# Designs tried in a protein design run: designed miniproteins, single chains, continued (3). Part 94

Each design is a single chain, and the fold is of that chain. pLDDT is the mean over its residues in the fold that is shown.

## One batch from the design tools (miniprotein)

Design m11474
Fold by ESMFold2-Fast:
Structure m11474 (fold): chain A 56 residues (1-56)
Amino acid sequence: ASLSARQQASLARGLEVARALNKKIKELEAEGKEISAEDRAKLAQEAAAEFQRALA
């Protein structure tokens, strides 16, 4: 199915947020920091908030 330009832009933004979150997690792991399930949930909530701001 074809996506509108607006839908494509929203998906691209979501992918950027996902990439930023993944990079941050990898940086923390590279530093030898333990990431709990609670910390991962908090990072995901922060990423969702940034995504919502980008859509506003």
Scores: mean pLDDT 72

Design m11475
Fold by ESMFold2-Fast:
Structure m11475 (fold): chain A 79 residues (1-79)
Amino acid sequence: SAATEAALALLDEIIRRAEAGDFEGVRRLAEELLASGDPLMENLGREILHILDTTKDEEEAREQIILLARGTKAWLERR
């Protein structure tokens, strides 16, 4: 579906920005996930924002965000 394709593209952009250390970009994309109206995307956005707010080590935050986004992507691709 167009919604699934848009979600996958957004997840790829989150992974790309996290790999680049662009946490401000990741935060903006997580806020877009919260506004999506999709409960899965809203939950992912909340979890990413929680990681950004609570994880003190940038490398740990990066790895957690990438793992979470990749897991969500894999789950969506199975649908």
Scores: mean pLDDT 85

Design m11476
Fold by ESMFold2-Fast:
Structure m11476 (fold): chain A 62 residues (1-62)
Amino acid sequence: SEELEKKIEELEKEIEKLKKELEELEKSDDPNKKEKILELEEEIGIKELEIAVLKLIIKKEE
């Protein structure tokens, strides 16, 4: 499924962006740093799970 493959690519790009934001936040002097890091880590985790599910769907279609 080309649509599922494109969705995986989009999620992978979003994860890369979030990981860069996480790295910058870890270097920052933001007083709310811990809360923001946890929110970013949760969002990354959810997107990684979505990719895993989509990959399983694609594998079953073959």
Scores: mean pLDDT 84

Design m11477
Fold by ESMFold2-Fast:
Structure m11477 (fold): chain A 100 residues (1-100)
Amino acid sequence: MVTDEEIEALEKLAKEGFPMAAFLLGSLYFAQERYEKAIEWYELAIRSRETAELYTNLGRAYFKLQRYEEARRAYQRALALDPSNEEARRNLAEVDAKLA
């Protein structure tokens, strides 16, 4: 269980330019099933540092919200950055099945 005080400390670090803090916040909100909040923090992390891992996590959050078109775009971007990312490839196939 993450405390509100710990979340506030991470938010301050993320806003002060530590993209890892934004990634951690996104992951914490995702674990709490607060997917809209997870997306906000993953997007902040992506603005600072664009990685396949961040786009894969962003896609997973959109998928949980049944925002399949946005999930597909995120996974496609992850694969463009890292074509060997098996998680993004598997998740993209699952999204394509939902859009069929």
Scores: mean pLDDT 86

Design m11478
Fold by ESMFold2-Fast:
Structure m11478 (fold): chain A 94 residues (1-94)
Amino acid sequence: DEIEKLKKKAKELLEEAKKLAEELKEYLETGETPLSEEEKEKIKEQIDGALELVEKKIKEAEKNPSVENYEEAVELAEKLVEDLKGLMEYLKSQ
C-alpha cells in the first residue's frame, strides 16, 4: 500500500530530523562557531519551528490520508533533513 509506505517514510524522516536537530543544538552549545548567542538562539527557534511544521503536516495527512498529502509530508521532512545536514556542514567549515 503506497499510503502506508509514505506514512512510514515521513515518520522515519521526522525521527532523523529530530536526531540531527539535537546534534546541531549540541554543536551550537559546545562546538567552535563564529555565531553570537543571539544568532544561536534564533537558529534553535527556527529548527524547533521547522520540526513543528513537519509534525503538523504528518498529523494533517493522518486525518485526511491520501498519497498526495503523505508525499507533501515526506517532501517537507526530506527538505528539513537536508537543510539540517547542510547547516551542520556550513558551521563546521567556518
Scores: mean pLDDT 87

Design m11479
Fold by ESMFold2-Fast:
Structure m11479 (fold): chain A 98 residues (1-98)
Amino acid sequence: SEEISKLASLYSGYAIEAVGSEVEAELLEREKKRKEEELEKKAEEALKKGDEEEAKKLLEEKEKFEKEAEERIEEARRRAEEARREAEEYKKKIDELE
């Protein structure tokens, strides 16, 4: 019973971490889309005003942000997958004791 309780606590902890990291990845993807749209609109506005240099800088900022955001999203997804695997292993150990 004490062993099962300890395993259940570890399982629950990793399960919560997996869900939390999945939610983080989803929120980061929504932020990425919002920022991409914002920078794209600003670049289009700069082009309409004849400011080609400003438009170029905004597009470069967009590309840099997209790359950094993709890396953060991939890291959150990696953490979710690792936590999910740990939860699965502890769930298997619990099932073997019941």
Scores: mean pLDDT 88

Design m11480
Fold by ESMFold2-Fast:
Structure m11480 (fold): chain A 57 residues (1-57)
Amino acid sequence: SLTEQGRQLYLQGDLGGALRALQAAIKRDPNDQEARDELARFYEELGALELAAEVRK
């Protein structure tokens, strides 16, 4: 899935690829809680706490 692809890209240090894959997953299915949780964790790891809070809603 795009969510799993985004997670793998993040683990490889491809932050841009990870962000694009996770955003694509959410665009395809806005109710994908797993994709939202992974994107929120990505933002939290980068210190973007406000963006993380927005994607969890």
Scores: mean pLDDT 81

Design m11481
Fold by ESMFold2-Fast:
Structure m11481 (fold): chain A 78 residues (1-78)
Amino acid sequence: KAEELLEEYLKKYKLPEPSPEQRKAARATAAALRAIGTGDEADVEEYAELMELSEEQKRKFLEAARETRRWLEERMKA
């Protein structure tokens, strides 16, 4: 999970511990990027839970993530 990966990284490099708000922001950002990259409902649900999105907002984000991924794939091809 994104938070556990962040904690492992911080512990390995002996970096100062981020505030709870900074941790939550980092987790949300990582979850959003993962959802956009995969287009998977499970990844979208993780982001929606972190951001406390409504069912309508979650559905719109899933659609946007899938559209963004398709758009990026098209742009990387001629």
Scores: mean pLDDT 70

Design m11482
Fold by ESMFold2-Fast:
Structure m11482 (fold): chain A 66 residues (1-66)
Amino acid sequence: SHMEAEVLLTMGAIYLSLAKRSKNKEEQIELYEKAIELFRQAVELGHPRAEDFLKEAEEKLKEIKK
């Protein structure tokens, strides 16, 4: 349902925000990975904003793992 996709997107966005604010690299990685998992589920359920959030989280995780 659209409501389920919205809940998943909102949860993912919270983890994404926490990851951006963390000063610990290991914690940032874990938080971005949680956000990515939630955004992937939101994409599968057809949320129109989920792909953009997923791309952002994946790019941020890639930057940290350099």
Scores: mean pLDDT 87

Design m11483
Fold by ESMFold2-Fast:
Structure m11483 (fold): chain A 92 residues (1-92)
Amino acid sequence: NPELERFGENLIALAEIVLETAKRLGVEEAVRLAEKAIELAEQGKLREALEYLLKAIDLIHRHLREVTPKDEESRKNTRRLFEEALRRAENS
């Protein structure tokens, strides 16, 4: 499935950016989650990889103290958009 392969490649690229951000900020738990997301994505476990990536992003946002009601809504919307994109790629 070319769309699913493209989603996986994009997820790995995003996870690598998240990993480097987590390392720079010293958020060790987010580093661990981002590394796990890359590992799972390379294994083709894209749904599990996405879950770990979204957890890493949430931890980074909390560390940066950007958690407001508006930012929480934005995070929930971002999660839903990524899950919808994965579901469409799986059904293509």
Scores: mean pLDDT 78

Design m11484
Fold by ESMFold2-Fast:
Structure m11484 (fold): chain A 65 residues (1-65)
Amino acid sequence: MKVPGVILKAVKDYKATKPDELSIKEGELLELLEILDGENVLVKSLKTGKEGIVPKSVLELVKEP
């Protein structure tokens, strides 16, 4: 399910280790698209428009709808 309006911020750099994952840098803003499980979310980079999976542990909530 798409979750529009939730904005996340990378609290540290993350390097993709799998093809479906997204590499992000500290300070990057991301839109939450889907909650996949307890550890992982599907996000879209607001800078590049790329979508991919990142661990929740590298993200901080900035804006809730």
Scores: mean pLDDT 78

Design m11486
Fold by ESMFold2-Fast:
Structure m11486 (fold): chain A 61 residues (1-61)
Amino acid sequence: SMEELARKAEEEGREGFKKMSREVLEGLAEGIGRMAASTIGEEKGREFLEKSLKKVEEHVK
């Protein structure tokens, strides 16, 4: 029925938004880490990237 199709579309939209939100946060953390690496040096930038990705994983799960 139309109601079942609409409900499934809303559920899929919610799951898609949740997944996209997670991927966006991961992408932002990687981007910030890359910028830090170019600014403060590669080694410290890598540490910052790893720390940022770890925080994103903790908050998105």
Scores: mean pLDDT 68

Design m11487
Fold by ESMFold2-Fast:
Order: sequence, then structure tokens, then C-alpha cells
Structure m11487 (fold): chain A 67 residues (1-67)
Amino acid sequence: MKEKEEKVIKYLTDELQTKAKVPPERAEAVARALVASDEEDLLESLEATFGPEEAEELLKKVREILK
């Protein structure tokens, strides 16, 4: 469980830096907060940050990593 959570944090940290232009230190903190939220809050935060189309793809990838 913890190893999969860290993999999701790394994935979201990279996406925040590359697609949302978030600085590295802030990107990790945001990714950790997103992973700690429930699925509804996660999707809403991803839509606000990346837009609805990108948010759906990111949520799909997060679900795949957690399986």
C-alpha cells in the first residue's frame, strides 16, 4: 500500500511540474495532499489544476497504479 502511494505521489509530482508548471518543492506537497484526499476531492482538485479532460486521464492512471 505505502509503496503504491509513493508511486502515485511521484507520478502526480512529475505531472504537476511538467503540465501545471508547479515548482518541485510545492509539487510534492500538493501531490501528497491529493493522495490523502478522497476520490471526489481528488477529481475536483485535478479538474481545477489540469482541466476536465486531463483530470480524467490522471485519475485513470492513479487508479491503475493503486491496483
Scores: mean pLDDT 78

Design m11488
Fold by ESMFold2-Fast:
Structure m11488 (fold): chain A 59 residues (1-59)
Amino acid sequence: MTDEAFERLMKAIAEHAGLPEAPESLEQAAEALRDVDPELAEIIQEQIEAREKVEEKKK
């Protein structure tokens, strides 16, 4: 849980997708990249799914 690594990732996605500012969530990042770089959007979507699986394992 490093906020700096997350901010760095969001800024890189914004620069790659041509966004004026960094997305606030992985879900927003995947949505923005879907039209620009669908392969990268899938990678972000896999990260979201992995996060959800960890939450399921917690229960």
Scores: mean pLDDT 72

Design m11489
Fold by ESMFold2-Fast:
Structure m11489 (fold): chain A 71 residues (1-71)
Amino acid sequence: MTEEELKEFKEEAEKRTYEAMLLLEQDPEKGRELLAELRDEMNAASPEEAKAGLEGMEKGAQKFEEEKRKK
């Protein structure tokens, strides 16, 4: 995977995690399912992809928590 592909993968994981966190507030069951799917995908990925994906997921969760704390 190229550096550009890893960057896009990380950005996609960040976006998907943020959306899943938002969904957790409206529909906790579906939000948890989406987060579990993301986690399973990262566990099945190559080490490079898993690292990028997990970093993206951490960023997405942090962004959600920061926005929630400011309100």
Scores: mean pLDDT 79

Design m11490
Fold by ESMFold2-Fast:
Structure m11490 (fold): chain A 56 residues (1-56)
Amino acid sequence: SRREEILRLFTEEFLKATQENKSPKESLDIAIEKVAKEFGVSRETVRKWLEEEKKG
């Protein structure tokens, strides 16, 4: 599903940034930006998707 694809890409990019010794905040922002670019949406949209995942 789209949700699974979003979470997979987010996790991969977050871990990648963390391995490059970036802070948790920077890693989160980088992962959100990568997902936004991949799905052709804004970073705000990705943040809303992540909030909806927490809401479930």
Scores: mean pLDDT 78

Design m11491
Fold by ESMFold2-Fast:
Structure m11491 (fold): chain A 82 residues (1-82)
Amino acid sequence: SRKKLLEEEIKKLEEELAKDPDNAELWKELGKAYARLEKYDEAIEAYEKALAIKPDKEWQYELAAVYREAGKDEKAEELVKL
């Protein structure tokens, strides 16, 4: 199922991040995978780690979308205005 594929992808990303914790792209992919599972708090944390390592405007828009899906519209607006 799609859920099992996402859970396996998350496990793989976590294993890769254990070896390379400063890889912003892996943190972003982890955030995206969590968002697809509707685990928005974990998705937000992963995107924030990615952005702390490497500021990226496109990733800020992706994080804003996750905040909106989580019902945190004010936080999403704040992020997009940066």
Scores: mean pLDDT 87

Design m11492
Fold by ESMFold2-Fast:
Structure m11492 (fold): chain A 65 residues (1-65)
Amino acid sequence: SKLEEEIRELLKKEGASEEDIEKAIEGLRLLKEGKYDEAIELFVEVSKSLSEEGREKLRELLDKI
């Protein structure tokens, strides 16, 4: 999906590991399935490797769901 591609590009630009990128995509899948607690755990792990600006941009992308 376009949102998945936008998240991948953001995380690559922020220097996130491939593992963290895949965690974010899994979090997006869980969020779309209504598994909010599991999705939040994955996004919290991913956010630890991001700058403040990167965290804000990720939040803005997720708000489009």
Scores: mean pLDDT 82

Design m11493
Fold by ESMFold2-Fast:
Structure m11493 (fold): chain A 67 residues (1-67)
Amino acid sequence: MDAATQARVRELLLAAGVPETVARAILHEASKIPDPEEAARVVARAGRQLGLAEETVERLRELILSS
């Protein structure tokens, strides 16, 4: 995941009320995954576990898959 995509994912997580430390942990985990579809799946799973709206989870997926 490139730096621009990481920044946009972080901004969306923070806007959804996710604490910065948690957002950093999610991004750190996703950054280890070279496959964009797998990275998107990991971020979506984390977002759902945090209780984020499905609309927000889908926006996170689109940001990763469109990069």
Scores: mean pLDDT 83

Design m11494
Fold by ESMFold2-Fast:
Structure m11494 (fold): chain A 59 residues (1-59)
Amino acid sequence: SSVVEAVARAELSKVDQELLEELKRAIEEGDWERAEELAKKLGLTLEQGKKLIEAYESL
């Protein structure tokens, strides 16, 4: 988890930040198909994407 927080703060590009915001929105709307597609664009599973959003919001 601390590694995910370090990555979120140090290595996220603007494109990755936009994708994370879109992923969060899809999750909030219950659009699981879109959420999984967005997570794949980040190179993550949906579960990993959720963890990264949590880390990003805790910054």
Scores: mean pLDDT 70

Design m11495
Fold by ESMFold2-Fast:
Structure m11495 (fold): chain A 63 residues (1-63)
Amino acid sequence: SKKIDEAAKKLAEAIDKVGADHPLVQEALKYLEKAEEAKTEEEKEEYIKKAEEYIEKAKKEAE
């Protein structure tokens, strides 16, 4: 999915700033995995949104 690919790109930027082991990065990864496994578009978009929220929180920790 293009939306998952874009979220993964943003996650890579967060990893570069705070590290892959950061708890917020780990939570974002879990939600991206759930988005890939989602059977409905609604569930997929909800998981992507949650992943992006954790990505933004991780990036804010680097500020």
Scores: mean pLDDT 82

Design m11496
Fold by ESMFold2-Fast:
Structure m11496 (fold): chain A 94 residues (1-94)
Amino acid sequence: MPEIKTAELEVEAGESKTVSFTATKSGQYTVIVENLGDADAVVTVSSSQGSRTVEVPAKSFASATLNVNAGDTITVTVEAKSGKGKFLVTVVQY
């Protein structure tokens, strides 16, 4: 059965917020960050296996896929660059 975790974040201009998820199974996890705001954001996704940084344009989404071991923490940091943002973070293992 797929594991799905979600979090909603509101981030003030020039600030960052972090949300963390614990992997229950080893495998590939896809992190999807939806930018519901009108300003661009930068997202960093980290695990024990490394990190990925992606830009998420206003009213758009970005995704990153990671190989993760059971018990690892997946950390998602969202930085709002130029304006206040609202973001939906979804972590999926298929």
Scores: mean pLDDT 81

Design m11498
Fold by ESMFold2-Fast:
Structure m11498 (fold): chain A 58 residues (1-58)
Amino acid sequence: GASAGARAAAESGSGAAAATAAWDKHQYGDLEGARFAAEAARESGDEAAARTAEKMAE
């Protein structure tokens, strides 16, 4: 997984970057990392990105 990518996405405040990080975490089976990225996407206020990240966290 890309832990550095997930952290950078959260710090950037970019919902799209956070959703991408959630996808990466999901591919590696890291549900906790995917949930972290999904939360960052929700905090960004980008609803479309948040919905995409939430699907990766499931």
Scores: mean pLDDT 69

Design m11499
Fold by ESMFold2-Fast:
Structure m11499 (fold): chain A 68 residues (1-68)
Amino acid sequence: MSDEELYDRFGELAAEAVRMLRDGAPPEEVRRLLDEMRALTDSITDPELRAEAQAIVDLLEEELRRRE
């Protein structure tokens, strides 16, 4: 899987995570999705794409933490 393919998949998961947080999904389900997104981020070798993906994960993790 290329960095672009990894980032595209990451984008799909990010959109789902935002939707789940907005809809008040259980924190455990959101955390599972964020864990998958983090694994994808760690697999990206391009430093700019990785940094962008990491920033999105960090933002979503902070939002999840505020809702606990």
Scores: mean pLDDT 82

Design m11500
Fold by ESMFold2-Fast:
Structure m11500 (fold): chain A 64 residues (1-64)
Amino acid sequence: SGAELMARLIARETGVPLEEARRLVELALQGDFEAAERLAREMAKRGGVDPEGLISAARAAPQV
């Protein structure tokens, strides 16, 4: 699914565990944007990436 592909891409770009990337995508798809934003900021601190970019990528994941 596109959600799984997006999670793998996020994990690759940030260097965080795939499980954390999958959680970010799941939170965004469920509409839990506060939790998704908090997790994205923590991931961004580790990978030096834009947290808004991570949230946008997770939201763009297609649902099957």
Scores: mean pLDDT 72

Design m11502
Fold by ESMFold2-Fast:
Structure m11502 (fold): chain A 68 residues (1-68)
Amino acid sequence: MTPPKVIVTPLDEETVEVEFPEDATLILPNGEKLTGTVTLTVEEALEAELEYKGKKYKLSDVVEVKYK
């Protein structure tokens, strides 16, 4: 399976916007599951995992940074 691409847009030094496919689930370090476009702290984003089609990916392995 092809790994998903996750778009990360820096909002400030502490927060990022994370956009991922509708059929993917973002898993935070505390075990919370999120879908769609979410705003995370940089710390949460660095430790987050993405679940896509039954596989887990480190967010850092699938991230594409988008600038305005």
Scores: mean pLDDT 76

Design m11503
Fold by ESMFold2-Fast:
Structure m11503 (fold): chain A 80 residues (1-80)
Amino acid sequence: SDLSRGIGAALLGVGAAASAWILTRKGKPEEAARVAEEDLRAAEELLSTVTDPEGRELAERGVRLAREALEAARAGKPPA
């Protein structure tokens, strides 16, 4: 269902943020950026297939988190 896809994208965003935080703190921001890029791509793919407002809101949140994680990792800092 669209809600399940939205939840999937949200979980990808949370995973990206967690990975970016852990890997950046270990001094591996390049690895953090790679993981965040992969999660962002997957979350964006899920968002493109969601039409229900509730699922779309969750997917948009996931994409936002993954994007923020990628930006933070590229800056060598933990996500905001």
Scores: mean pLDDT 80

Design m11504
Fold by ESMFold2-Fast:
Structure m11504 (fold): chain A 74 residues (1-74)
Amino acid sequence: MELATVKAIYDSEEAARKAAEAARKVPGVLDVTITKLGDKYIVAATVPRDHAEEVEAALRSVPGVLEVKVTDSS
């Protein structure tokens, strides 16, 4: 199975938490993590490549989103 990692950056812990919950609701998501980096929060979701765009859309829909990046894990 080909995997992708979708990462989003948020300006608050509350926004990151809401984003992680939204990502977890996408079918096929394998892992979701939240990491604090300086004054920002990073949400990273590991997902089958075919579902990466759905996760990206879910993460972008959360207020407080600053950046979203999709990285192919292959």
Scores: mean pLDDT 81

Design m11505
Fold by ESMFold2-Fast:
Structure m11505 (fold): chain A 80 residues (1-80)
Amino acid sequence: MILGPPFSEEELEELRRRLEEELARVRERLARERASAEEVEDARRRLAEIEELEPSIETEALRLTAEAQREVARLLLESA
């Protein structure tokens, strides 16, 4: 992943906002259609990868991104 330089507080707030927008889009899509079998399998794989990465998450930006990806994966799995 491209992490860039250390984030400022304003940059972290912007990241949180973008992640919230992405989660809202996923929720909106899943309200209209169910996740495909391929999306469910991808979500399971991503969730496992994120769990393996947690001990290595050193920055707030990485943690926020990981939390958002976990939530997306959960939404996809719950939609199936």
Scores: mean pLDDT 71

Design m11506
Fold by ESMFold2-Fast:
Structure m11506 (fold): chain A 60 residues (1-60)
Amino acid sequence: SHRAEAEALRAQGEAAAEAGDYREAARLYKQSGWHYLAAGDFEAAAEAAARANEAERRAA
């Protein structure tokens, strides 16, 4: 399901961020956000987008 895929991608993004790979974290969080949108979970999608933006700032 889109929600299950979003949760898996979010967990991968968190692991990448913990490892300091902020470019990969941003990519994974963006993919997670799209799957949350497809699942109709707008709050989780917004959180994923915020995580992606923070990771992009740290990657720059």
Scores: mean pLDDT 87

Design m11507
Fold by ESMFold2-Fast:
Structure m11507 (fold): chain A 73 residues (1-73)
Amino acid sequence: ASQDIAEAALKAGLVDEEEAEKISKMPPLEAAEELLRKLQEKSKENRANGGANGPQLSDEAFEALLQVQERHS
């Protein structure tokens, strides 16, 4: 559900509570795309800055993202 995706993004530090609420109201596929966009943007920015430090998904958040991607891939 979009709520699970929003919770995963919030726990990963990719979005604030207001953005998480917005994502929870999106269709699941759109919510997953928004999460992936945020994660990819942070990953690329972190790499451009020469660092390995950035927001990391918890095991639970990563599992939720993986399940959504498998369902919609």
Scores: mean pLDDT 67

Design m11508
Fold by ESMFold2-Fast:
Structure m11508 (fold): chain A 58 residues (1-58)
Amino acid sequence: MALVKAVKDYEAKNEEELSLKKGEVAELLEILDENWVKVKKDGKEGIVPVEYVELIVT
């Protein structure tokens, strides 16, 4: 399973985006493009900027 970890706090700007706190881990669902990834955290799905996360493999 692929995971991502937030390297800094991100605040969702709309309903399609997901907020993450620095150090939180989320499931990587899809790499959408060079700027955005789709993640799942606590049962909620949303997109976050690639620059706010680092890839972790489990």
Scores: mean pLDDT 81

Design m11509
Fold by ESMFold2-Fast:
Structure m11509 (fold): chain A 76 residues (1-76)
Amino acid sequence: VEEGERLFEEGRLEEALEAYRRAIAEDPRNARAWLNLGKVYYAMGRYDEATRAYTRAILLAPDDAEILAAAKEAAR
């Protein structure tokens, strides 16, 4: 997740996608990785994929205020 966040901040969106997809493969219940995957898709203009990833993050951590706030912000 940390690796993917750095790549995303550097604008290396495709490499960030690969890093988050790897994190999800290791732990499919990692809501933070799904949230960050959604942010990368959103930055790429791939809004349908971003929405799907955000929905997954919320389903995995519905009471996580940080994940909910970040997903709501991105949906605006």
Scores: mean pLDDT 76

Design m11510
Fold by ESMFold2-Fast:
Structure m11510 (fold): chain A 100 residues (1-100)
Amino acid sequence: MEEAIKKIEKLLEEALKAEEAGDLEKAEEYLKEMAKELLPSMVEKALEKAAEILGTSVEERIEKASKVMTPEQIEEMQRLVAAGQIYYEYKKGVPVEEFL
């Protein structure tokens, strides 16, 4: 757990550093790598937060996606959305531990 959090924090720091340098492609690569490292609980909490911001439910979004996407594609998309939400909160000074 602690090792996974430390790796996620390092990837967030590198993504922000790349974004500040204007390298949006490299920043996206770090966020995609972070998405793979996210614990299931972190993905769940981040998706709930993202759904609240959008004024919808995680269940509603999954139901709609399931009509046009495979379960594997849905999981990959959910991890990427979760990574984006965690990065957004990180840039605002929210600690990664809030998503545990």
Scores: mean pLDDT 78

Design m11511
Fold by ESMFold2-Fast:
Structure m11511 (fold): chain A 61 residues (1-61)
Amino acid sequence: MDNLIASRAAREAADAVRAGRMTVDQAGQHVVDTLIKAGVDEDFARRVGTVLRRALEASLA
């Protein structure tokens, strides 16, 4: 369940960054906030945000 919520939030954030609507930092924070709001563990949510930010930085560089 948590992995599906994380995957969807990450895809939405990545799409927003590609559309120029969010920075990488905003996308990472959006994913963390979305997961915490959905009842996901805070430590897990923060790890997902960190992984997404790192992946987006690598893809955009």
Scores: mean pLDDT 78

